Designed miniproteins, single chains. Designs and how they scored, part 35

Each design is a single chain, and the fold is of that chain. pLDDT is the mean over its residues in the fold that is shown.

## One batch from the design tools (miniprotein)

Design m1281
Fold by ESMFold2-Fast:
Structure m1281 (fold): chain A 62 residues (1-62)
Amino acid sequence: SKRLAKQLLQHEFGLSEAQAEEVIRMVEEGASREEVIRYLQERFGLSEEEAEGAVEAVEKLL
């Protein structure tokens, strides 16, 4: 569910509510995994491993 994805992004990856909502929006609008990973790394300073984990978690919960 979107709620669980948002909570997970905020609590495990340290994203704000707005940042978590943006990641969910990108995935729902059909952005590639590679594009979402790049966005997380460039905008929020996540490592490649952290960004990959965030995308996988969102995909599993949506």
Scores: mean pLDDT 82

Design m1282
Fold by ESMFold2-Fast:
Structure m1282 (fold): chain A 97 residues (1-97)
Amino acid sequence: MEEVERDARGLEEIGEEIAKIVSEYDKEKAEEIKKLTEEAVEALRRGDFEKAREYYKKLAKTVDSVEIPDKEVRRKLASLVAAAGILLVAAEVSAEL
């Protein structure tokens, strides 16, 4: 229970950082990422790991669709997206144990 709230906050923080970076390139996609983050966090808090993964996949696809000329910014976004995915897998495994 405490672990789920920790993971939910972690996902929220990662999503906010992704949205902040993306907002410098595409404000509409940044708002979409923010909404998808909120939906994934809510699903995770409910223990709905299948829906959390679905929203995460949509978020990852949205990030990948942003045209970012800066290679370092793209690497940072890829790292944040990967971190969110790892967090979701870890949260699901912890809930099963």
Scores: mean pLDDT 84

Design m1283
Fold by ESMFold2-Fast:
Structure m1283 (fold): chain A 64 residues (1-64)
Amino acid sequence: SMEEEKKKLIERAKKAIENAKKLGMSEEAIQLYEEAVKLAEEGNIEEAKKKLKEGDRIGVRDSL
């Protein structure tokens, strides 16, 4: 269901924020994950997914 997908996205993004803070990832990556949580809570699932992917991409870049 859409509600289950929303809950899963919020959980994923919150875990990503927690991990990013623990690993000292860039402010840019953390902000993208925080925006993904907000968008998912607002029901904007597609934009939330996009922000999660952008955050992950920046995290990978910062690890190179």
Scores: mean pLDDT 81

Design m1284
Fold by ESMFold2-Fast:
Structure m1284 (fold): chain A 75 residues (1-75)
Amino acid sequence: DLLEKAKKLIEEAKKAIEEAKKSKNPDLEKLKKIKKEIEDFIDYLNNVLKTGLPPDLYEELKKLIKEIEELIKKL
């Protein structure tokens, strides 16, 4: 189920972001891995399946990519 996979990625990303914000030594590799998993999932939906998620979930995934990228740049 693509919807459940999207929700799982969102929850995992939110958890990793919160942990990184609260840590003096954020796990940069974990943040990079989660970002890549979200990017690969979006690419798969757009280029392979030619299908979409509900717009709200798609926008949330994109927002999480941005937030992770900004956190990585600050480290």
Scores: mean pLDDT 78

Design m1285
Fold by ESMFold2-Fast:
Structure m1285 (fold): chain A 74 residues (1-74)
Amino acid sequence: GSIADYLLLFRKFDTDGDGTLSAAELRELLRSLGYDFSDAEVQALIARFDRDGDGTLDFEEFLQLLSALTNPRP
C-alpha cells in the first residue's frame, strides 16, 4: 500500500487523535493485519522503534516498524 493507506490505518486505531499509538492500539492494529503478538512482544517492538522514549509510536516510527515486520531477513 501507499504511505496514504498506512496513514488512514494509523488514524483508524489512534482513538484519541493525538498522533501516536499506545501498545494496546498497536496490538489491535497488528492483529487486524494478521499478526498475533503478546503484550510483551508489542512492548518490545515499541521499545525498538520508539525514538522519543514515551512508550508510544508516532506515524514515522510506525512505518519503520511495518518495514521491519515485512522484511524476510533479520
Scores: mean pLDDT 77

Design m1286
Fold by ESMFold2-Fast:
Structure m1286 (fold): chain A 65 residues (1-65)
Amino acid sequence: SVPQLSLTEAEVLRLVGVLGWSQAEVAKELKLSPATVSRILRRRGVRNAEEARELLEKYGEQLSS
């Protein structure tokens, strides 16, 4: 089973996947290092904005109940 998204991971996926922000922009907004943002995306197997959006949508279904 895939672990639940943390609030920070969900926000990273939203900013990258939905809004198309760069890793540097996301890091600045969330007060993280760019390396931390990159590590979050790599841990989730996310390679691009499309995959970030798909992963967020998958977890979003669990929050609507």
Scores: mean pLDDT 76

Design m1287
Fold by ESMFold2-Fast:
Structure m1287 (fold): chain A 62 residues (1-62)
Amino acid sequence: SVILLPGEIAALIRAGGKEPSLETILRITQALIDRQIDQSDREAFAGVLEEVTGIPKGVLLR
């Protein structure tokens, strides 16, 4: 697909076993801002960002 879903990005990060690129982080942030994803996907996205950045998931979802 042209656009990766949050779950796909999370799976790629875990499969790759490496830190996501800045571009990937920006895409995740854009998806959260645009609110185009459902609540379950938003929580998965925020979980990945929490693991990478250390910012609590509750802060990222507000």
Scores: mean pLDDT 60

Design m1288
Fold by ESMFold2-Fast:
Structure m1288 (fold): chain A 113 residues (1-113)
Amino acid sequence: LSQLPKNELSALILTGWGVGLLKAGKYDEAIKLFEQAIEYNPNNARAYTYLGEAYLKQGKYDEAIEYYEKAIELNPNNWRAWKNLAEVYEKQGKTEEAKKYREKAEEAQRKLE
C-alpha cells in the first residue's frame, strides 16, 4: 500500500548494486554507487554503512568512522554500523572503545527481535 518515491527507490537499487560490487572487491566502483544513492536519498542509513565498509576495506579508517557515525545518527539501531565501528577501533588498538561499540551492536541487534 506504500510505494517509495522514485528517488528513494533509485537509492535502494543503487545501494543494492553497490553491495554487489563491494562483495566483488570493486571498492571504488561501489563507493560511487553508494554516493549516488545518498544523493537520491540523504537519509539512506544503509548506504552510509556500506560506504564505511568500502573505506574500511581500503584501510581508510577516518573516512570509515565518519560514514558509520552518519549511519548511526540516522538509525541508532543499525547493529552493523556499531559492529564495524568496533572493528575500526580494534584495528587502531583502541580496545576499550572497540568493546563499548561491540556492546552497542549487541543491544541494537536484540532490538530487531
Scores: mean pLDDT 83

Design m1289
Fold by ESMFold2-Fast:
Structure m1289 (fold): chain A 79 residues (1-79)
Amino acid sequence: MKISKEELQKEVDLALVRMHLALRKNEALRQGYDPAAVERAYDRAFERAEKLITEEGKSVQEAVDEADRLFDEELAREA
């Protein structure tokens, strides 16, 4: 496979977002949130972060910050 420097950087950024959200998912589960709600929050947060990185050229920090907001927003619906 031919991977450009830009493609490689996007893959690294996406991996960092996945790791961050996986840690947040595990923490929410330990706090007693419903597993289905946590999965919905993870999926929504990751889909938005992926678009920010791959389509909108945003930094990994901006993508993580937005993912955190969406993750918290979805969990708040279950409160």
Scores: mean pLDDT 82

Design m1290
Fold by ESMFold2-Fast:
Structure m1290 (fold): chain A 62 residues (1-62)
Amino acid sequence: LKGKVVEAVKDYTAKSDWELSIKKGDRLLVLEDLGSSYVVAQNLATGEIGVVPKSYLREVPA
């Protein structure tokens, strides 16, 4: 997922200051792939950076 634009498939509320809150339909740039469950991403609407679960994201078609 690193370097890919992904879309939030559902809302996620950050539980820590290192996590990123997202809304369904938000577009994010994946900055780092942290393994099987999480990525570091930037929300392209807000500019905020944080950790989000991969299960809340899908790759955007070209």
Scores: mean pLDDT 80

Design m1291
Fold by ESMFold2-Fast:
Structure m1291 (fold): chain A 66 residues (1-66)
Amino acid sequence: STEEELKKLLEEAAEIHEKLLAGEISPEQFRERMEEIVERLRELGYEDLAETLETYFGAVVRALEA
């Protein structure tokens, strides 16, 4: 179902964020994986949520590059 796919994508986003903070992935890898999740959310019709997460992920990367 769309709800199960949404839950899975949000869990993947949380895991990717945790891996970034643990130093297990680079900011570049985080950006790439983030863009993939945002695209999948848009395909499912969650355009507002996709925009919100894209903004949040961008802020995380900017904070780490500062």
Scores: mean pLDDT 83

Design m1292
Fold by ESMFold2-Fast:
Structure m1292 (fold): chain A 75 residues (1-75)
Amino acid sequence: MGAEVLAALPDLVARQTEAGAPISDEAAELLRQGALAFAQGDYDRAIEYFRRAAELDPVLEGLADSMIEQARKAQ
């Protein structure tokens, strides 16, 4: 379930930080906004937030690409 998976995004961000790949507060906030938009069915907005997060922090590229693909498939 896409909304449930995205609701766990803060935990995924925390795990990535704990693995020695720190994420900026701004990138973490963009992921949170993207997860919220996806949960509300605003997939276009979710895609924009995930894209911005990956641009700000390239370590998030794989995670952001997966979330963007989920949002596109949910449309």
Scores: mean pLDDT 71

Design m1293
Fold by ESMFold2-Fast:
Structure m1293 (fold): chain A 66 residues (1-66)
Amino acid sequence: MKEGAENARKGADEYLKKAQEEANKSDPETGKKILEEAQKNVDRRMKIADFLEKRYEAEKKALEAA
């Protein structure tokens, strides 16, 4: 679980970094569109990871008997 979320975030960061480099090579309007598309792809993956993490946190709290 943690490894999967970490790998997803790491891949998302690399993907966004490459998009930033392509945006820097393009005109401002095209570059902004590249970044927005990359960010939307990243956002989808992050939402799935967040849901999995919240479920894990809930299970941990139950185990702690708080």
Scores: mean pLDDT 74

Design m1294
Fold by ESMFold2-Fast:
Structure m1294 (fold): chain A 63 residues (1-63)
Amino acid sequence: LVGRRFRALGPLAATGPGELAIRPGEVVEVLAEHPDGTVTVRNLQTGRVGRIGRSALALLEPI
């Protein structure tokens, strides 16, 4: 997944420490995968870096 980009089709809220909120239409790039089932991503619109659940990638469109 590292280097892959995904477009948000809907909002994703930050629900824990270090998590990233994403707005519809924003693109994120995967920077790292973690054994706990999370990924570190960068929001390309805001420049912010944070974690999201790997399962949340299923709610995003790969580009």
Scores: mean pLDDT 77

Design m1295
Fold by ESMFold2-Fast:
Structure m1295 (fold): chain A 97 residues (1-97)
Amino acid sequence: NSDQRNLIKIAAELLIEQAELYEEMGLVDEAVELYEKAAKYYEKLGDLEKAQELLEKAKEVRENRSKRGNKLSDEEIEKMRKFKEEGPKVKKLIENI
C-alpha cells in the first residue's frame, strides 16, 4: 500500500528530526535510539542504503558522547513536547497495518 509506505517515510523523517534536536541538546542516548528506530522504518521500506546511513549516524553520535549539550531552553522543551505527542500518533497509524 503506497499510503502505508508514505506514512512510514513521514514517521522515519520525524524521528530523524527529533534525533537531530536531541543530538543538539546533548541527549546522545535518546538521539541514538531515534536514529536506530528510523533505520528500522527504512528497512521496512526496503531502503537498506538509507537504513545503513542512519545506523552509521547513530554510531558516530554514540562515539562522540563526550560532547554535551547546554541547559534546555523553553523553545527546546516545547519542540520535545510536540515530537512526543506526534511520535505516538504516527507509530499507532503504522502499527495498524
Scores: mean pLDDT 72

Design m1296
Fold by ESMFold2-Fast:
Parts: structure tokens; C-alpha cells; sequence
Structure m1296 (fold): chain A 100 residues (1-100)
């Protein structure tokens, strides 16, 4: 499954890769999500990893968000990891507002 995403990215089929990545996200399988993020980091596809991490943060998926942050930090992409962390904190702040 992750191998199909890797093949799509190597062939420049970014729309297909994104669709397949979203299918993994929809499973809620944290081990598959981790495998996906690690594969993206190995390919240097930090833009797609960052996009998926931001989507996880916006969805309130704390575990997937933490995996994305950890994977980016291990890859040396500390600014992207910090961006996702700030987004998650901002969403938590909005959720704490009266009437939410």
C-alpha cells in the first residue's frame, strides 16, 4: 500500500499519491500512518508530509499529528514540525473558546 504511494510520487503522480495517502489516514491505523510518514521523509517529500500533518492537526487527530511532528523533526525539518505544532495549539485554543 505505502509502496503504491512511493511509486506514484516517483512518477510525479502527486494527485494519486495524495488520494492514496488520504485512504491510509481514513483507516485510522497509526502503524500504517507512521509507515507512510517515514516513507515520505525518506523520499524528501516533506511538502506532502507537512500537508498530511496539518490535516491531522485540523481534524483533531492528536496521535497522527504527533507522528507527523516526530517524523519531520527526525528528518531535520524542524520549522515544518513547529508549524504543525502551532496549528494544533491554535485549534485547541479555538476549541477552548466559549460556545464551541
Amino acid sequence: MVEKIVEALKEGRYKEAFKLAMEIFDTGDLEKIRELFEALAKLGEYSLLNTLGMLAAMAGDREATEIAIETLEKAGETKLAEGIRRLAETIEEYSSLDGR
Scores: mean pLDDT 81

Design m1297
Fold by ESMFold2-Fast:
Structure m1297 (fold): chain A 100 residues (1-100)
Amino acid sequence: MTEEDVEKEIERIVKKYGLTPEQRELIRAIYNSEPEKQRELAIELARKLGYTDEQLAMLERVLEADPELSPIERIGLAVNPFLLLARYLDLEYQREKAAA
């Protein structure tokens, strides 16, 4: 994937979700970071976007459970609380099914 492809995806997300220049730089940092830092920065982005403590806890849980998530998928979870809720509910369902 080229630097130009990454910049186009960042632009698309920024426009779709009406993000600030500071939030754009957080998204760029997520793309350029190791998986552990991607998780930390995605949580910071969600916090800056007004996610509640409950939503931040759900985000941490989803990001921890799926280390194979791409940078774009981690960003998507941080900017779209409905996508986060859907992923969290699926994760909890899988956990309950495994425990039964």
Scores: mean pLDDT 79

Design m1298
Fold by ESMFold2-Fast:
Structure m1298 (fold): chain A 65 residues (1-65)
Amino acid sequence: MSAKEYLEKAKEAVEAGDVETALEYLGKAIRAGADKELVEKAAAALIRGDYETALEYLEKAIEKT
C-alpha cells in the first residue's frame, strides 16, 4: 500500500471510532513516506479523543501526500 492509501484507511478507522486500527495505519503511513509532523499531530489528537482535530490533521497529511 502507498502512504496515501494508509492515510485513507486511518481516516476510515477514525470515522468508525476504531482508535487502535487508526493508530496502526498512521504508523504504516509514516513508514511509507507520509508527512511525519502532520501524522504525529493527528495521532496525538486521536489519543486525546479529539476526533475533529485528528481528522483535520489527517486531511492535511493526505493533501501533502
Scores: mean pLDDT 85

Design m1299
Fold by ESMFold2-Fast:
Structure m1299 (fold): chain A 97 residues (1-97)
Amino acid sequence: SLEEEELARLKEDPNDAEAWRNLGMVYLSKGDYEKAIEYLEKAVEIEPSARNYYLLGKAYLEAGDYEKAVEYYEKALEIDPDNEVAKANLEEAKKKL
């Protein structure tokens, strides 16, 4: 499975940001937001990209941590200001504050 493949990659290289991001996405799809946040925070620490910030913001939004969701969507938009989905999700998170 994708989860088993990514865990095997991380056992060999714990600094593989793509593997951490993929695990975060797997747990987002399962609705396990605590695990998703944990793995996506590792991905962001290794590779602070717009994509990783966006996914971490989404995980915080789904977990109900609206202040953190706003923070990470703003970081994603600082790198990629034309991301309309991130803009919409930022506005949603701000309405929950």
Scores: mean pLDDT 90

Design m1300
Fold by ESMFold2-Fast:
Structure m1300 (fold): chain A 61 residues (1-61)
Amino acid sequence: MEEEKLKKALEIGKKHIEYMRNRDPSLKEEMEKIRKEATELFDKYPLPQEEQLKLKEELEK
């Protein structure tokens, strides 16, 4: 379960990076959803707080 959640977190991160790179307005809603899902995922699973904040900031920029 946790292993699959980590894979999902990585997938979410990669998608967000792609969306940021494209700057496509049609993807902003998906990016918001990805950001929320990543935040909830990391809040539930033990990651170092610094890594959680770092990812959250990248997702929000």
Scores: mean pLDDT 60

Design m1301
Fold by ESMFold2-Fast:
Structure m1301 (fold): chain A 78 residues (1-78)
Amino acid sequence: GEEKIKKFIEELERYGLSKEEAEKLLKLAKENLKKGVSVEQTMYSIGIEAVKIAYKEGKDPEKVAKKVEEIIKKVLEE
């Protein structure tokens, strides 16, 4: 499960997430997994945080949400 989360965060980095933000999201993901949250639900939670960050930075939240959804689907299909 953790390896899929790591791949998801690496894909977010490829599309503009900073290494520092990626490390923060990985820590949040590990905490969620330790609490018994599913891999899929953890990925969506991290994706929502990425969209919130993008919105605060003045990016189009709909466009960012669409990219996040596409990345989640690819990682889950792997």
Scores: mean pLDDT 78

Design m1302
Fold by ESMFold2-Fast:
Structure m1302 (fold): chain A 74 residues (1-74)
Amino acid sequence: LTPEQLAKVDEVVEKIKTASKEETVELLREFLAWLDAQGASREQRQAALQRMARAAVEAGVEEKFHEALNEVAA
């Protein structure tokens, strides 16, 4: 992951801490759209989501993150 992508993951996770479930879904959609705009590879997208999942566990919002990710991936 690039330093810019890592910084964006941390920014999004910080927003998720105070976001509703619906806001978390929108934050993930915006994040994935941002990665697409950056020309991120499939491998970079997977790595960014894995890093975000780990950060969500540390922040205590793992369940909210996984529920939102499942909705976005549907």
Scores: mean pLDDT 82

Design m1303
Fold by ESMFold2-Fast:
Structure m1303 (fold): chain A 76 residues (1-76)
Amino acid sequence: KVEELIEEAVEAIRAGDEEKAREYWERLVEELKTLPPEEARRAVGEALIRAGEVAEEQGLLDEEARELLEKIREEL
């Protein structure tokens, strides 16, 4: 399930397991291809929000990226 794949990818990133994180994100992309457009759009938004949260925890987001993340969250 998309939600589970997002969380597993996030946990792998936090653990520093780049290979496992890449594997889960590849599976997420394949799963998105099987969803109806509306559900795929929502899942992409959720994945971006979650990835943004992790990037913010690691100090990787600038103000522009943070504002974009808020806009995506608002649209969902």
Scores: mean pLDDT 70

Design m1304
Fold by ESMFold2-Fast:
Structure m1304 (fold): chain A 87 residues (1-87)
Amino acid sequence: MEEELERLTEEFYEEFRKILESSDEEALELMKKLLEEVRERVAKDPSSSRLLEEAIGRAVERLAKESENPEELIEKLERWFKEAAEE
């Protein structure tokens, strides 16, 4: 579990970093793709849901700590996440 959590955290960290470096249009498409991949993983193993949530949370935490403006970074990710999730 620990090694899997670290690997997933690194994976989400790189994906979110790529999203943050992209244009708004590209960022939304990348977020949609990421959410689709997460949905597929949960569909194959529903018990992985909590692990994925923890990995996502840790990845966002790392990005926020490295950012000059962590609040803006979190707001951007949440906005794209909501749009991609069709909330």
Scores: mean pLDDT 80

Design m1305
Fold by ESMFold2-Fast:
Order: C-alpha cells, then structure tokens, then sequence
Structure m1305 (fold): chain A 93 residues (1-93)
C-alpha cells in the first residue's frame, strides 16, 4: 500500500546516498530491507508494490557491488540473486 511505497522511497534514497559515499555495507542493508518489504507486499497480494521493492533492491545491490570491499562481494551477489528470484515469483503470480 501507500505506506510501504513511502518506506521503499526512504530506503532507496538512503541506499543511493550510501553508494555515493562508497558505503557498500549501508547500501546492502537498505537493499536487504527493500527485499523484506517486497516479501511483505507479495504476501499481502500487492504485486505492484512487491515488484517495485524488488526492482529497487536489485538496482541498489548492483550499485553496492561496484563499491563493495572483498568481504561484501558474496553478500551483494546473494542479494542480487535473491531479488531476481523474487521478481520471477511476482511475474509468475
């Protein structure tokens, strides 16, 4: 719903600012929270909000990967793959 979309926008902005500062850890944390919101929206049958959350999580995880230290590369790749899987579930719903 509207409240979840507002939370997505807030997490997106925080993640984008973290990427600009080279803070991959904070960016990946926002991407992970975006996936959680997408899962909540999907469970509620809000496929539009779920798709939006997963698309923004995917985009943010990809940008975070570009600035990630070696220790966070696996986490970034894991979030990218999870977001892709969740988007496929939305398309099949």
Amino acid sequence: GMELKKKIEELKKKGEEAVKKGDAETALKQADELIDIGVEAFRKGDLETARYAFEEALKLAKEALKVAPKELISRAIGLILRAIGELLDVELA
Scores: mean pLDDT 89

Design m1306
Fold by ESMFold2-Fast:
Structure m1306 (fold): chain A 61 residues (1-61)
Amino acid sequence: EERRQEYFDRLVELGVRALKAAVELTVLSKYDTPENKKRIEEVRAELDRIAAEDARLRQEM
């Protein structure tokens, strides 16, 4: 509560990371290479982690 600005900054950072990951996933999905397939799995795992952290931070507020 005392660090409400810090919570907002963290949420913004997570939002930017999620947006970057979502854009990367969209671009990768347009090209069918083995490297892209592996990267897509990594990006999806990262998005899941970001979503979990975002939800937890919102509950703490």
Scores: mean pLDDT 77

Design m1307
Fold by ESMFold2-Fast:
Structure m1307 (fold): chain A 61 residues (1-61)
Amino acid sequence: DAKLKGRTYAGKKVAEALRAGDYKKAGEILQNSEKMLEEAIEEEKKRRQDERRAAELAEKA
């Protein structure tokens, strides 16, 4: 699932920033990842809606 992959990636970047002592950067990555997650969810929703519409038309037709 792309959502889990994205969260794991953000977590790794945060851990690297913390190890480098960049606490401010770690906070920015966390906030940025929340916005990116919302955009990814919206994009996935649109893709699924297209597939669902095709399936629904096939079922009704």
Scores: mean pLDDT 69

Design m1308
Fold by ESMFold2-Fast:
Structure m1308 (fold): chain A 98 residues (1-98)
Amino acid sequence: DPAEKLRQQLIERAERLLATAEETREPLLEALRESMQRNGLSEEEMAQMYKEGLIASLSPEDAAVIAAADPTIEAVLDALDEVIRRQAQRLLELARNA
């Protein structure tokens, strides 16, 4: 059944998004902090630059989540995790309705 195959692919994609976010959070946090130190940026400057990059790449709905985050690296990463959770939830909704 093509509909059942599509449903499974959407579920697998949602699970992969969540797993990748979990696996990349600590390396990304470390990379952002290293970049901040190497370039002599404050945490607020680094967080603001990263927020602007994310906002430019996301839908308006997801960009609003990032825009609402406090200007700290951890707060921006928490907002990114929330965006990824919402994206995974939308894929699971599509799977349920397919």
Scores: mean pLDDT 86

Design m1309
Fold by ESMFold2-Fast:
Structure m1309 (fold): chain A 72 residues (1-72)
Amino acid sequence: MIKELTEEELARPLTEKERRLVEAFRQGILSPDKLAEAAGITKEELEERAKKYGMSFTDYLIRLARAEAARR
């Protein structure tokens, strides 16, 4: 079962790991290994987070970045 990543789930402040992922992605880091390292997680954890929502890791990061930007 795929869980939809909604605006409501991201209405709260991003977690430290989510913020670190978004920051690294904004800096132009595109390698899943380097993105995961910057956030203090494994590449597998990053892929599983995206898979939970039926997304690629790139789409997942874009979604998190958009949610963060919407709060500003």
Scores: mean pLDDT 73

Design m1310
Fold by ESMFold2-Fast:
Structure m1310 (fold): chain A 53 residues (1-53)
Amino acid sequence: MSTEEEARKEGEELKKRFPDLLDDETVEEIARYLLQQRVASASGVVLRAMADA
């Protein structure tokens, strides 16, 4: 829940810095990617075992 909101805000902040370079689609994709990255950072070992082992 909070991680998803944080990822969304990170994407919006990026778009605010580069409004002409980043599209809404790219911002949303970045936000989703950040969400996954934050989960991986918190549970790298668990994700490794589940994703590729």
Scores: mean pLDDT 64

Design m1311
Fold by ESMFold2-Fast:
Structure m1311 (fold): chain A 92 residues (1-92)
Amino acid sequence: MLAKEAGELAAKAGTLAAKTGNKKAVILGTAAAILGIGAVFMSELGYSEEESGRVAESGGELAVEAGELSSEEAKKLGEEGRKLGREAAKKG
């Protein structure tokens, strides 16, 4: 459950950051969105909370970095996604 929520937050954060004019934020935000979507799919395909959570945490970390360059909203969503992904990764 936490890994899927974390992945959704990372995907939303990455997508918001990617909508800016900052090239680095677009690249990092796009990567964060891909990892977040990946974590959601992994959870739906029956991967463990630990495995899916690790991918979501990585997506959240990239979303935070992209958000710092672009959007306070993207940064906050990325921070929440990173936190939930880390908590999910610990539950293995």
Scores: mean pLDDT 84

Design m1312
Fold by ESMFold2-Fast:
Structure m1312 (fold): chain A 61 residues (1-61)
Amino acid sequence: DLVDEIAARLAALRANPDDAEAQSGLVKLVNEAIKKANPKNIDEEGELVRQLVAEARARLA
């Protein structure tokens, strides 16, 4: 669910970089993903979350 929400906000921001609502929502979701990240989980979902967070941070910078 969190992955899907981040992906949706990223898609909106890719389509419109000036979308303030998408930027604000993405910041909240990225912070939640970072807090929930478990370094002991070496699964595909954990790697996908890291990739999405990296892209989000690059787009928000």
Scores: mean pLDDT 70

Design m1313
Fold by ESMFold2-Fast:
Structure m1313 (fold): chain A 71 residues (1-71)
Amino acid sequence: APSPEQFEAEVLAALALIYYAIAKKDPSLTEEQRKKLETAVDRALSNAEAGDVEGVRQALEELKKIIKEME
């Protein structure tokens, strides 16, 4: 079984992917916003693979901030 940290990192990364999947369907999304979302989700995935829970949390917060700025 994965460690508690690995499991938490994977769950948070999955949440980041869900936010990204929803946000990228916005037809008003600018090229700059799209690249920022891609960078944030890539960071979440990379940190999850490393088991860095805090890194995933920070990437998820960055992703949420970008989405909030899109409104």
Scores: mean pLDDT 81

Design m1314
Fold by ESMFold2-Fast:
Structure m1314 (fold): chain A 55 residues (1-55)
Amino acid sequence: MNEVQKRVGEADIRELEDLLSEEEVEELIRIAHTDPKKAKELLYELLEKKGLKPP
């Protein structure tokens, strides 16, 4: 692969469905496909808000 479009795994975002609302999970997945960097930033922010340690 010349460049990795996915910075965060879609499966990882799906796992957060139990911790985040379905709307938040779907929004993160959509952003990950269009703006992977922004999706990663939002994912980390949400994890911190839930008291989880980002990877």
Scores: mean pLDDT 65

Design m1315
Fold by ESMFold2-Fast:
Structure m1315 (fold): chain A 73 residues (1-73)
Amino acid sequence: MKEERERLQKEVRELFEPALEVAREEARKLGVAEEDIERMEKQAREAVEKLLKEGDIEQLREAVERLREEIEL
């Protein structure tokens, strides 16, 4: 099911930037240092890029669900 994988990849890409912004704002509210926020952002971007290249359909579905949860915080 290449079409399902492509749909999930698109959803991950569309949800990632909004979820990352919400996560940054929440981390700042909790007093997390900017250096730690930048490190977490870099790690998150690397993890998402790896997932998009190597992830199976189940991993992509899990990522979509997690990103939706981050946005709904």
Scores: mean pLDDT 79

Design m1316
Fold by ESMFold2-Fast:
Parts: C-alpha cells; structure tokens; sequence
Structure m1316 (fold): chain A 78 residues (1-78)
C-alpha cells in the first residue's frame, strides 16, 4: 500500500510540475502515516452506519485526498 501511495504522490507531483525534493518530502510523510490511521477511521465510520465513508477511508481514493491536504500544507511553507 505505501509503495502504491508513493507512486501516486510522485505521479501527482510530476503532473503538478513539482520538483523532485518536494515529491520526496511528500513520500516521506506517507511513510509516517500508518495504515492503522485509515483502518481505525474506516472502522469507526462503518460502526456508525456510514459504510461509504468507511470504504473510502480504506481505499486508495481516501489516501489520494490525504495527499492533496499534505500537498497544500507543503505549499504553505513556500
């Protein structure tokens, strides 16, 4: 999962015209994000009857949305 996540971050960064160091920084942040965070949040959502949200939190789409948030935070450092 992390490798697929890092590859998606690299592709998104290249598409957005980001430098290699910026892509590397985002990939480093992905390494610090535990799959436990997504699974725990997904389980809570599923327990609340919010199955669609739980499925998203366990999917690559939710990971992609998390990258967008990390991307915006990285840009604010500029």
Amino acid sequence: MKDKAKKAAKQTGQLAGWSQPAIGAIQGLIDKISPKHFQAAGSVANSSGDKDTGDKLKSSKDISDTYKKLTQQTQKLQ
Scores: mean pLDDT 55

Design m1317
Fold by ESMFold2-Fast:
Structure m1317 (fold): chain A 95 residues (1-95)
Amino acid sequence: SPIQDEIIELLREIGDIYLSIMNKLKEEGKTYALSVFSLLLQKVFDALAENKPYSEIKEIVDLLVEKMRELAPEYHDEAVRLGELLKKYIELKKK
C-alpha cells in the first residue's frame, strides 16, 4: 500500500543516515558522542515500542539532535534530518 511503502522508505532513509553518522563517529574515535547518540536513538525506539505519547518521543528526538550539536557539531545537519524523519515516522506509526 502507499502508506506501507512510505513507512518502508522512511525507515530505510533513517537507517542510512544513522549508519552514516555512527560510522563517521567511530572512524574519528568520538566514543562518547557515539555512545550518547546510540543510547538516545535506542530510547526513541523503546518509547515508540512502549506506545508512549508523541510529545514524549518528540522530546527524546529533540534531545538527540541537541546532543549531536553539542558533542559532534560537524554532523549536526545529518542529525537534524534524522530527527525530522524520525518525527514523520512516529506520526505515521501513531495514526
Scores: mean pLDDT 87

